Designed miniproteins, single chains, continued (3). Designs and how they scored, part 97

Each design is a single chain, and the fold is of that chain. pLDDT is the mean over its residues in the fold that is shown.

## One batch from the design tools (miniprotein)

Design m11365
Fold by ESMFold2-Fast:
Structure m11365 (fold): chain A 94 residues (1-94)
Amino acid sequence: KLEELAKKSKVYLDWFAGDGTRSLEIAKIMKEKGGKVIATDHELRELGLEEVGRERAKELGIEDVLTFVQVDVLTGEGAKEAKELYKKAKEELE
């Protein structure tokens, strides 16, 4: 279902990405179709997960496809940035 969803659209927004493992797998699919992935989570920067995720993306050659945004979905911090990145990517790619 997750893989099927990634194949149907060119932009994917992951609101609870955690360590980014799921977002990295989606980004591999999105790279093949010229798409984008925006990965969000409250703890990304606090746990160093953004840096680890970016390093893995570079190793896989998908760093241009995957963007990490720290967002607290309850308070809205970072949510505007994530939504604007998603809208821009949809306008450019869909």
Scores: mean pLDDT 68

Design m11366
Fold by ESMFold2-Fast:
Structure m11366 (fold): chain A 86 residues (1-86)
Amino acid sequence: SLLDQFRKEAEAVFGEAEAERILELVRRGAENAKRLSPTPLSDETAIRIGAVSAEMYLLAEAVDAQDDELREKVTKLTKGFSKIDS
């Protein structure tokens, strides 16, 4: 599944425990995308929007914490998530 692919990428960067938190951010983002969209969204489109939402949330967390290591990991996560677009 698409969620399983995102989970594997998150695990590669952050490890298993943090990957579950990231996947919850993706799921919440997907639910919000479907609820707020003026047009019907496919599950795949909603999940991809959720992934972008999760990336932005983690980037904001890294910036607020001034955590350069977390910011570098978010960059790696974004690259990993991007390869799922093909």
Scores: mean pLDDT 84

Design m11367
Fold by ESMFold2-Fast:
Structure m11367 (fold): chain A 86 residues (1-86)
Amino acid sequence: RRIRPDDVLPLTPLLKEKTGRDEATVAEVNQLTVEMARERIAEEKGVPKEQVTPEEVGDYIIDENEKSNFENPEIPSAELLARRAA
């Protein structure tokens, strides 16, 4: 399934920079989402990326998806989760 990059995190600028596309496959979005979430968690906690666990990434993605669902409640969180696809 194709999903919009912005469904979980604001991925559209990053996707355009890396691929030149406005839409991505679920696998591409999952990879970009995991990387962005890991970077943001590391910055927020002041720890290196290597100390960010897959569980923390998954929880962060769920929380951000819940925030996005204030505007887009039809977005299925289970499909937008990277499933800790690290």
Scores: mean pLDDT 56

Design m11368
Fold by ESMFold2-Fast:
Structure m11368 (fold): chain A 73 residues (1-73)
Amino acid sequence: ELPIGVRVLQVLAEAGRPLTVKEIAEKLGISESTVRSAVNILEKAGLVRRVKEGDEILYELTPRGRATLAALA
């Protein structure tokens, strides 16, 4: 199986929109805490970014994140 970080990038690419930690966790069948760890690492790497919609924090692919995912195909 692909590393969890790559699976998070794939889920974001498939959705084509910002997702909450809860939505990513539900799509991957993993815990929200695991997703939080993964998105924190990906954000520090510049592969995802945080977006605020109302009271919710969501995550979306950066151009670098999209390019990284394409290179893995």
Scores: mean pLDDT 84

Design m11369
Fold by ESMFold2-Fast:
Structure m11369 (fold): chain A 55 residues (1-55)
Amino acid sequence: SLEEKVAELKRIAEELGLDVPLGDAQLRAIFEATGGDLEKAREVLRRIAEAQKAP
């Protein structure tokens, strides 16, 4: 179900409105880096979104 989790993270990234969208490989890497913790992966995506929007 890794594919399903990556799809969930892709939707989360779209909801966060990333200026530079992440590819599936990057989303997989983030999910694996968090040990399969979706909440931590969401936090990583939120930080990326903030960094992309920072002045």
Scores: mean pLDDT 77

Design m11370
Fold by ESMFold2-Fast:
Structure m11370 (fold): chain A 72 residues (1-72)
Amino acid sequence: MVEEEIRELREIAETLDALSRQLLAEAQRLKKQGDLKKAEELEQQAETLRQASQVLLDTARRLERQAEERRR
């Protein structure tokens, strides 16, 4: 069902955003330890997850609008 798909997309987006924040926190700890290369890799992964989260939220919003039109 479209409503279930919208809910799942939002839940996945929230999970990706949370993971992105965790990776950024870990990257900051690695920078304090002097592991700049590992920190950079985690920052790049965090940015990718943040962008993916935004795409999923945009997709969920589009599906919500389409579902509303189909009910009319």
Scores: mean pLDDT 83

Design m11371
Fold by ESMFold2-Fast:
Structure m11371 (fold): chain A 94 residues (1-94)
Amino acid sequence: MEKLKEIFKEMEEKVEELIKKGASAEEIAKVYLEGLKRAIEVSKDEEIKKLFEETMKEIKKVVETLDDKAAIGKIRAIMLETKSRVEEILKKKE
């Protein structure tokens, strides 16, 4: 989905800008949660929607339980894994 790729690019660009400004894990998580919410709205696939909902829950848990440095690293790792899983789901259905 071209729209999903655009949303992921916008999320990563905003996150990189926030990291340069010394933003908190909560601020970075907010960008990803807003982006994932938009990704759910434009997705037609129920498994991809469910994956994004699970990713949002995991990000919320990470920001509540870890310190900022560890939380930022973990959130970014979760997003990379989510992107990879989306690509796998799309390849199997196309």
Scores: mean pLDDT 82

Design m11372
Fold by ESMFold2-Fast:
Structure m11372 (fold): chain A 72 residues (1-72)
Amino acid sequence: DREKAIAHLREAIEHLRAGDVVAAIQHLGEARRLAKDDPTVVSHVRAALQHIADGDVEGAIAHAEEALKALE
């Protein structure tokens, strides 16, 4: 569901900006699951998760924003 994936991406971005990376990872995972047929969204969500793993929260936000734009 596109609208649910959008909602999860918005929640992920909000939590990343608030410093709650655990909640952000959960929402990014749900967005990837809901939008798994969209390779652009999947690619950016995977990149966001990798940036979180590398400690780069700003990079993660940038990729989550690109995933959100692909669905809007």
Scores: mean pLDDT 89

Design m11373
Fold by ESMFold2-Fast:
Parts: C-alpha cells; structure tokens; sequence
Structure m11373 (fold): chain A 75 residues (1-75)
C-alpha cells in the first residue's frame, strides 16, 4: 500500500501541468489541489520516516489534518 501511494504521488508531481490542465477542463480544480498537497505529504513523510508502517500511519494522520483544514476553510 505505501509503495502504491509513493508511485501515485510521484506520478502526480511528474505530470502536474497535464493533470492541472485536465482538472480545469473538468471543473475538478479543488480535487487536483487536494491531490497535489496529498502527494507532497506522502513524499515528504516517506523521506523522513524509513519504517513503512510508521510512514503510512503518519501519512494517514497528515491527510486527515489536511481534510479537516479544507473543511474549515469552507466555514
């Protein structure tokens, strides 16, 4: 699971411009922005935490915090 998250995160960052253009065409800019931030979190935590299970747990907590922040911004 962690390796799939890393592969997905790298794909998003490597194809940022193309994915951003597609998201704008589909009206999914907010979804793309969230995915981009999540990808950055995945790569950052994986670089800092070498244990795959600890990294995955930290990523889950960070993404949960990101979701809460996004919901708070709507209020």
Amino acid sequence: MLEELLEGARYILENREALEAEAKALGLEDTFEFALRAAEIVLKISAEIKDPEEALKAIEEAIKALLEEAQAAKA
Scores: mean pLDDT 78

Design m11374
Fold by ESMFold2-Fast:
Structure m11374 (fold): chain A 80 residues (1-80)
Amino acid sequence: TEAAIWGPFEEGVKLMEEALKEEDIEKALELFEKGKKLIEENIELLRAVGAPQEVIDEMEKTLKELEKKFEEVLKKKLEA
């Protein structure tokens, strides 16, 4: 039951992590956007069902950390 609620978040994190390792910029962007959407949708769902704010905050922190890492990787690739 809980695993079904967390599924999209876990899948989104995996996709964003794959984006960080992807050498092709276009493919990396596609993986990143797909992963981000899954995480954002899962956060919205959890807010709607009244999940603890602490849980939501942890998910938002994870998303922001992945976004920051991807921006740094993307900048390095574009500067090369």
Scores: mean pLDDT 80

Design m11375
Fold by ESMFold2-Fast:
Structure m11375 (fold): chain A 58 residues (1-58)
Amino acid sequence: MEVDPSVLRPVLDAPDEEREAALRAAGLPLSLLPAVVAAQRGDGEAVVALVETLAAQA
């Protein structure tokens, strides 16, 4: 299944106060919040985890 990176862009670009709202808007579980924070800090493994979670839901 295709994972559209545009789905993750609003979440990864969200400021600290909007991360939870961005996750909910994207239909992603709040349990991914630590992975979003890590990905925003440059953790490539966290980015992969977010992509894999979206792929599993698609």
Scores: mean pLDDT 72

Design m11376
Fold by ESMFold2-Fast:
Structure m11376 (fold): chain A 69 residues (1-69)
Amino acid sequence: MEWVVTIESEDEALLEETMARLRALGAEVEGNVARLPESLLPAVAQLLAEAQREAKERGIRLTVVIEGL
């Protein structure tokens, strides 16, 4: 199964950093959208939870939408 993750943030730097980390994990990144195999989902979910925690700590919004194909 393939998964698609779309990330939106009012902070461009946090968005860019999050997308770069997703790419480093092996996800295929295009803009603010990442595609990944199911095998990477646990690592990606942990990364996204950390990104959302960082956003909350800084008082900024980071929205994550995860969809399975």
Scores: mean pLDDT 83

Design m11377
Fold by ESMFold2-Fast:
Structure m11377 (fold): chain A 60 residues (1-60)
Amino acid sequence: SSEFRQRMQEAAELYRENKEIGIEKARQLAEEYRERGKDSEEARRAALNFETLARDMEAT
């Protein structure tokens, strides 16, 4: 929860500075948590949230 919130905030802050960098960070986090998700349901859900975040950022 706390870690996920911090990571989401990090991606959002980067996105405000530079959209491309923010999108890359969201994609990187999705990939990182997808790997962690092999052993953790919480990490799998976090990965899906970061995938959604990256798609929403790209749609803008």
Scores: mean pLDDT 84

Design m11378
Fold by ESMFold2-Fast:
Structure m11378 (fold): chain A 73 residues (1-73)
Amino acid sequence: MEELEEKVKQAGEGLRKLADSIADPAEAIRFVRAMARRERAELLSEAPEEQRDWVAEQIEAETARIIEEIRAR
């Protein structure tokens, strides 16, 4: 559980760094969505079945927050 929580946190931090590295909002949103989809798929493949809904929720929530921050630029 703790290892999975750390991986989810690291994925979120990676998405934020990616967003911050791209000046164009539309391009930033496109790349963040693509990376979030990849990160979600990888984490879900490693997660125990009973934790998959939590992992999906965390990645989707963090991705949504990052996209809203980009849109607020």
Scores: mean pLDDT 80

Design m11379
Fold by ESMFold2-Fast:
Structure m11379 (fold): chain A 70 residues (1-70)
Amino acid sequence: SKEIVDLLKLLIEDLEKKLEKSSLSKDEKIKILNDAKATIEALAKKYKINPEEEKELIQKVNDFIKKVEK
């Protein structure tokens, strides 16, 4: 459903903003982001999300992981 994809995009953006302001270590932030990726994959299977949309959601999380690793 487009509605669940739009909701997941908003949740990813909210998570990114919270982690940017957080005093958590890089390792802790990466762990949270990897857990978020696993959740996205599980929800994509459950709700039959389009593979291209799943890839875009995972890519957003991966891009933020790269920013955290710097």
Scores: mean pLDDT 85

Design m11380
Fold by ESMFold2-Fast:
Structure m11380 (fold): chain A 92 residues (1-92)
Amino acid sequence: ERQEKIDKEYEEKLKKVEEDPEKAWKELVEEIEKLAKEHNLKVIYEDNKDEDELNKIIDEALKNNEIVIRTYSIDRETLEEYIELVLLLKQI
């Protein structure tokens, strides 16, 4: 039941990403912000376009229980990562 609910929510969010990526990004960011606040996690906004440097920032943030949101990347891969993050935060 719990696993089926998570899988269904992932699919519904993924469909929204396919229909309107800009709107999906806004909704995912708002949901991440809300969940992070509920769990006392810090959210950091990052506009670094260097993937290697960005990965270092993300790794460092994870060690500090911080969440990184990319302000420049509204591609499918990034939005899928945000869906996974929302689902992960809901499990805490």
Scores: mean pLDDT 74

Design m11381
Fold by ESMFold2-Fast:
Structure m11381 (fold): chain A 109 residues (1-109)
Amino acid sequence: DKEEKIKKLKEELEELAKKLAEEYKKNKKYDPNLVNETFRTALKLILLGVKADEIIELFKKYGLDELADLLKAFLEEVEELAKEEGLDKNELDERIKASLKDGEALDKS
């Protein structure tokens, strides 16, 4: 079940990455809704135990270097905050999930 969920989410993430790459080639900008959906899917995979590096490499494969850098920066900020605040994994996971629902997405500095 978990492995099948991971496989399905990886396929969905790759389709979203292709869509973002096509949209950027067409419009020279990213659709914010598509970016949010892509990042939510990426974070779901990370919460399921997929390495962030694998997701970053997928973004780079599709020429989404800016999104790869943004995700990496967000994860580094989250890790530093968790370290400073002494947050456990469950508390961190719940806060990330809540942030994605509220649209306080990965575009904040």
Scores: mean pLDDT 74

Design m11382
Fold by ESMFold2-Fast:
Structure m11382 (fold): chain A 77 residues (1-77)
Amino acid sequence: STTTERTLQVSFGGKSSTYRLTITPDGEVHLEELSSTLPLDEQKEFAKSVANVIVNSRGYKKVTITLRSGETIVVEK
């Protein structure tokens, strides 16, 4: 199986974050935060919202997000 990599930009209410999206051969989704218009204290909650949309809308069971701070967030269904 081949890993898929793309750039994903997500925008809500005039706020946006850009992620490197990686889908692994085992069906996990990984997002690496590249840039954000949000303050650092808001980036984590925005990232959690993005992960929840992905895991619920596309049937992926696990989404891992790495923030620019190095903090990792895992959302599982």
Scores: mean pLDDT 79

Design m11383
Fold by ESMFold2-Fast:
Structure m11383 (fold): chain A 71 residues (1-71)
Amino acid sequence: RTVFIGNLSSEDNETILRAKLHDLVPEARIERIEVYPEKREAYVTFAEEADARAAIQAAREKLGLEARFGE
């Protein structure tokens, strides 16, 4: 299940975003991360919808990012 993440820092690349998500939701299985630094956006694909929901909540509450289900 894919999550859209917005309002990334210009310094948040795939490696940094992956580390932040692993710290917040260590049990979530990340299948793919696509970062668009020019838009300060990313799409993160999780194996399970429950993992995606946990990541959305953590990104909003702990990182202050925009997060929602994506296509």
Scores: mean pLDDT 78

Design m11384
Fold by ESMFold2-Fast:
Structure m11384 (fold): chain A 100 residues (1-100)
Amino acid sequence: MEVILSEEEEKLVDFLYELAKKLGIGKNISKEQIRRFVHYASTYPEEVLRAADLARALGISQQNAHELLTLLGNAAASLGLPLRETVTREDFERILKLLS
């Protein structure tokens, strides 16, 4: 399934994919899966990104959804944002702005 992303979202996809490879989680996460995740997160109406909702929306396991949220949390930390137990919409928006 082909997903159309903005230039800023494409930069985030590349950043997350390279980070996943560096952290050794890239084997379980495809670039297309990251594209779908970024698209979903950019349109997600709630403050908190939940693994169960993400898994349902992307048609993936809850474990894979948790790995994607963990990857986003690690991306936030690498950009100087505080690590949180739960990834928020605000964290996602801040990451996009830092990569623009």
Scores: mean pLDDT 74

Design m11385
Fold by ESMFold2-Fast:
Order: sequence, then C-alpha cells, then structure tokens
Structure m11385 (fold): chain A 85 residues (1-85)
Amino acid sequence: MKEIEEITKEVDKLYDETLKKMETASVEEAQKLYLQFVDQLDQLYDKVEEIAKKENTEEAQKLLDQFGDRVYRYIKTLLDKVLKK
C-alpha cells in the first residue's frame, strides 16, 4: 500500500526533524515540540487506520500494527529526551 508507505516516510522525516530541533531547544521549547509531534502522529495514525479499514486485508492490518509500534517507539524516545533536559 503506497499511501501507508508514504505516510510512514513522513513520520520518519518528522521524527528526525523533531530530534534535531530538540538538540538545541530549551526545556520549554522541547516540551512544545514533543506535544506538536504527538498531535501530528495522532492525525497520521488515524489516516493509516482508515486506509487499513478500507483495504480490510490481513496485510493492511499488519502494516497498521507495525505503524503503531513505530509511532509508540518515536513518542517514547522523544519523551525520554524531554525528561532528561
């Protein structure tokens, strides 16, 4: 599913850009970047979930599960980075 692959690449890009911004950010700026990232990922997850429901295949469900795991790992990593500032 090309659309899910494209959204996944968008998430990877957002994660890399957010990490880079957090390196030079203040504690308050890092917290705002974290909240913006979580909000953006929530919206992108909803889109992937809608695509998976429309496809209604085992492959689509597996891609949704993998996407969810990726989102969770990225959110956790950024939260840890904010908390250590």
Scores: mean pLDDT 84

Design m11386
Fold by ESMFold2-Fast:
Structure m11386 (fold): chain A 89 residues (1-89)
Amino acid sequence: SELKMEVGPVVREGGELRVTLTVEGPYKDVQGLLLNAAGEVLATTSSATRKDNIGTVTLVTSRQEARLRVWAIVDQVGYLAGELEVEVE
C-alpha cells in the first residue's frame, strides 16, 4: 500500500502559524506533529478530516519560529513530512 505525504505552505492568520499536512493512501490513523528546530513539540493532532483516500490535518501554533518541522505518524510509523522556513518580519 502506497502512502503519499505533502506539507502545504506556512500561513500566518490572526497571530498564529498554520500548516496543513496531507496524507494520501490506505491509512487507518494519522497524527500530525509540529516541531521547531530544537525538536520541541509546538502542536499535535490525532484527528484528520478525510475525503476519499486523502486525509488533511491542520497544525496551529502561536509561537513565532523561523523554522518548522512537520512529522506524520501514520499507523504508528513516523515520517518526516516536511521542513519549512518561516519569514519573520
Scores: mean pLDDT 78

Design m11387
Fold by ESMFold2-Fast:
Structure m11387 (fold): chain A 82 residues (1-82)
Amino acid sequence: MTEEARRFLAASRVLQALADAGPDTWLTPEELAQRTGLSVEEVEEAIDYLVEKGLVEKRQEGDRTLYRLSEKGAAWAAALRA
């Protein structure tokens, strides 16, 4: 399996987990790891990719970084379920 294919699969799992939590739900990397079965490191790599693509939003809340689907990400996740 290629590195690129692994990254794409991880990103898809994270995006789906955020969609399953709800488009207005903010999750930590640790919560995403629990939901996806990925390591926190794999989740952080996937999140960086998704934020760069504008599919996920990030917010700093004290010492924690939280993530949710963007409007674009929610539309993409909904299309994958149709």
Scores: mean pLDDT 79

Design m11388
Fold by ESMFold2-Fast:
Structure m11388 (fold): chain A 73 residues (1-73)
Amino acid sequence: MREERIKELKKKFEEAEKNKDAKTLYEIGLQFMMMGEYDEAIKALERSLEIDPNNEKAKTALTNTLSAKALRA
């Protein structure tokens, strides 16, 4: 089930990236972060911020995800 969810989120990421949908990329980033998939979360949040650089929630989520990854390492 977890691997199926990761595959679903990666598919949604590809779609959102093609559509330049910053909101969906941000939401995907949060889902990956909650699953502990920090590299995928960082990628989605960075892409969201490239499209919408003023999204303060995405900036905060990216900072928190980077910190969580550092602690895991």
Scores: mean pLDDT 82

Design m11389
Fold by ESMFold2-Fast:
Order: sequence, then structure tokens, then C-alpha cells
Structure m11389 (fold): chain A 56 residues (1-56)
Amino acid sequence: MSDGEIGGAVDRIATRLVATEGLSADEAIARAAEELGISKEEAVRAMRIAGQNLAK
């Protein structure tokens, strides 16, 4: 399981949910985590790891 790939998937799903359903960023991230079968905490951590990969 790649944390960078999961973080990218969370970001894409959350962005789509904000655009299509009008959810807040926090709500969209929680929903994206549920859709991927992970916890909200894991989704936030995966996004942070993906961000670190882009910085390196």
C-alpha cells in the first residue's frame, strides 16, 4: 500500500466531492477516506506524505 498513491486518491476524490456535492474540505476528506476504506486520520497522514514526496 503506497501512502503517496493513497494521498493522491484522497485529494482527487475530495476535490470532486467539493465541486459536485458542495462539501467542506474536511467533510470531503472524511468521505474520501470512507470511499477508500480507510480512516480519516490515515487519509490526512497519506496526504501529508504525498506532499512531502512533492517537496523532495
Scores: mean pLDDT 74

Design m11390
Fold by ESMFold2-Fast:
Structure m11390 (fold): chain A 93 residues (1-93)
Amino acid sequence: MTITIISSSDASAISLANLVANELKNQGISTSITLVSASAASLIALVASGQADIGIASINTATGATPVVVVNPNNPNKNSIIAAISTAINTFN
């Protein structure tokens, strides 16, 4: 089974998506990355509805633009996905 990652088309989101995909590949999990032209809220909703396994988007916050990673909580690979995200974020200075 392939894990689907949807990502905003900005450089930070693409960079983080590639890091997450690489960490999942290191765990033996295949991934596909799809770049989407959608708001952060719409992207999060797609993941919550199960149309994607992982979503990566930049949101505007009081501290500036911040990449947000969301995961479908019902995914059977949830623990591997969370571990990969944690490692990717630690690499993303």
Scores: mean pLDDT 74

Design m11391
Fold by ESMFold2-Fast:
Structure m11391 (fold): chain A 76 residues (1-76)
Amino acid sequence: GEVLEFEVELKGKSDEEIYETAKKIAEEAYKKGFVSDVESTAYTIYDALLKNKDAEPGTVITIKLGGGKEIKITIV
């Protein structure tokens, strides 16, 4: 399947900064035709990033999309 990969740094980031990171990822996914809605995708990514805010570097978050597409986010 098709995979879109990102690296994010969450250490020391505010919830607002994490949301802006999620929004940028959602916008890139939209631009590449992975998703049809930026806002709902941004909130899905934001929720996943918040749940992994204190995760160790190298943790990979996989967000499964329709049609066998995935977003993979590595914490650095």
Scores: mean pLDDT 88

Design m11392
Fold by ESMFold2-Fast:
Structure m11392 (fold): chain A 55 residues (1-55)
Amino acid sequence: ATEQIRALTQQLLAEVDEIALQMEKSNASKRAELREQLAQRVAEAVDQITELRKA
């Protein structure tokens, strides 16, 4: 469980960094899309970590 939580956290950080880089290069409309994608990814990771902590 702990190893899985670490792997999910590292993957999330890599995805956040990539999205942040894309946002810097993007117009306002694309930034809004990327912001929503980032929020969705964080929510998914939190749900997965929560389930792993229950198990």
Scores: mean pLDDT 78

Design m11393
Fold by ESMFold2-Fast:
Structure m11393 (fold): chain A 52 residues (1-52)
Amino acid sequence: GMKVEVEVPDVSAEELLEKAIRDLNTRVYALSDNKVLVESGSGTEEELKKKA
C-alpha cells in the first residue's frame, strides 16, 4: 500500500502547544471549581461558560 510522507505534521509545534494549553485551561478551570463534568474531559470551553 501507499504511504504519505508529505502529510507530515501539518501543525507546527507552537500550534500543538497552544491546543494543549487550551485543553489544560479547561481542565484546570474544572478542578478549580470542583466540577466533575470537565474533570473527566467531558466538558468544553462552552460548557464552562454556561456555568459561569
Scores: mean pLDDT 58

Design m11394
Fold by ESMFold2-Fast:
Structure m11394 (fold): chain A 101 residues (1-101)
Amino acid sequence: SEREKKIEEIVNKAREVFKLDPSKLYELKLRIAEILREAVDLDNPEFRKALQDLINAKTPEEFAEALRKLLELVYKQNPEKFDEAVERILKFLDEEIEKLK
């Protein structure tokens, strides 16, 4: 449940950014993909596909689903990288929300 709470916090904060500025989808995709690239093994086809799905997301809803899936995969396969990636994403999203208020 702690993992689910952290993932849902990230998804909810990303939705808050999109509510404040819908044009931020591209910027959030690039910045979050950059952070998560350090938490994934690109030799693993599942990680490559999940990261590609995140980058290719065309709507906030597609982005939220791709992000949730990729974070679940990080937790399952690279648990030691999960907490650091979560902290970096939350810090980035909190800074973006503060700038848009």
Scores: mean pLDDT 84

Design m11395
Fold by ESMFold2-Fast:
Structure m11395 (fold): chain A 63 residues (1-63)
Amino acid sequence: MDWLDSPYVPEELREYFRKHYSEEELRRLTPAELTKVPGVDASNATALLTGVRLALAEREAAE
């Protein structure tokens, strides 16, 4: 399963993340940098970042 197909990552943002960010870049993202993504604001950026990090951690644990 692609790690971006995780329930922790919103479907509408999966293709945006695949196109614009590497896995390493996603690990280094801050909430402030996430607010630059279309459809992300300061109120949801932290929750979204937590979801992305959980998806990456589950993928890493499976390696």
Scores: mean pLDDT 70

Design m11396
Fold by ESMFold2-Fast:
Structure m11396 (fold): chain A 81 residues (1-81)
Amino acid sequence: MLLSGRELLEGVIELFKELKKEGKSHEEIKKELIEYLRKQAPRVAPEDHIFWALLLGAVKSSKSAEELEADLEALRKLLEE
């Protein structure tokens, strides 16, 4: 089954919350989210592959956990059209 951009984003947000709750550093969260996104890439629906790339870019460019959380929420709003 292919993942929609929304399902991919919700998976990233849930993993982010889990890692943050475990007391992981921003560097550790970033690393695990990048690995997650790369592993999910073959499962992403072709029409949502640009969104996958935007998610990966947001994670890679984040300077703090707070900035990353804000970027993820902005991407969630973008999916509302």
Scores: mean pLDDT 82

Design m11397
Fold by ESMFold2-Fast:
Structure m11397 (fold): chain A 70 residues (1-70)
Amino acid sequence: SLEEQLQAEREKLRAEAEKRLRDYMINIFKNIKNLSKEEAEKVIEEMLKDPEYRELFERQVDRLAAARAA
């Protein structure tokens, strides 16, 4: 149905936004702290274990997804 297609598109846009934000953060940590990709990924995952950082991350993902949908 159209409703199911719209829901799937919203979920896809959110997943793409999350991936883009994670990739962006990985590149920042690689460049600023001179880390490998694997080390940067570990730092980000540890940071996202903090509920406050996780909430900020999720809000940013939602904002990016909404901007792409508009």
Scores: mean pLDDT 81

Design m11398
Fold by ESMFold2-Fast:
Structure m11398 (fold): chain A 82 residues (1-82)
Amino acid sequence: SEELELTKLMFRAMALVVGIYVESRILLKKGLISEEEYKEIVERAERLEREFREAYRAGDVERMRELVEEMERLLEELQKKL
């Protein structure tokens, strides 16, 4: 069902955003990224979270999928630095 797909994407997005915040903070604490780079990552995560909420409210499943893919790419980028 469409409702199940929306719910699944929402939980996936939430998990990815949390992962981005956690990994970026670990990278900053370990000195693997600068404070400036950390701020840029946080701003990117906040934008993705905002855009996802807007897509969810609009029922735009395709946009939600695109945003999840962008979140996955950002998290993978951060994990490669660990």
Scores: mean pLDDT 89

Design m11399
Fold by ESMFold2-Fast:
Structure m11399 (fold): chain A 83 residues (1-83)
Amino acid sequence: ERGERTLRLVEEWEEKSIENDIKNLKVAKETQDFLKKLADENPEKREEYEKGIKEAQKTIDNGQSAIDALKRRLEELRKKLEE
């Protein structure tokens, strides 16, 4: 029972971590879209906004990789709880 309870707590923590990462990914995407709009409207500052767009893209790529890794780990944990 205690071992199963520990695994369920880890499952809950990983689910919550995924939710937070999804929220952070959404914010990064919204920030990138906003910077793209600013770059189009303000071509004189385009280089500065493009730097921000690249940084946002790295955050998006890293966030997606983290979400994918956490989802895979959660699937493995759920399989162990069923056994």
Scores: mean pLDDT 80

Design m11400
Fold by ESMFold2-Fast:
Structure m11400 (fold): chain A 55 residues (1-55)
Amino acid sequence: EKVEKLAKTILDAAKVAAEAMIRSAPPEDQETARERAQKIVDMGKKTAEELLKKA
């Protein structure tokens, strides 16, 4: 089923968004950007896990 591919796409997209957020943040906001990036990755993992459980 396509759910595994969708879950991987969501996780990969979350990682790309997290990396972009860190790169776009000024030096003074790098710590805050890293914290937000971690939350984006965590949300991506949770969404992927929930999709796999519902399949």
Scores: mean pLDDT 80

Design m11401
Fold by ESMFold2-Fast:
Structure m11401 (fold): chain A 75 residues (1-75)
Amino acid sequence: TDQLLGNIQGAQTLRQYALSRGVSDAQTLFQRSLDLYQQALTSDRVSRQQLVQQGNDLRQRGSDLLSDYQMQRLR
């Protein structure tokens, strides 16, 4: 529960950061990750694990996009 709440807060922070930087693709991925984590809060144990894994995958993709945009900005 505490870990899942932390994941929700983390995704929210990343979504806000992506919004502030104008990285719409990453913002969309973080929003979808957030939706999955929130759904996991009300799901059974098996579905919760699957939703958290999907949320983590989307959050990682968003983070990779943010990293790519930062690298491109440095060039």
Scores: mean pLDDT 81

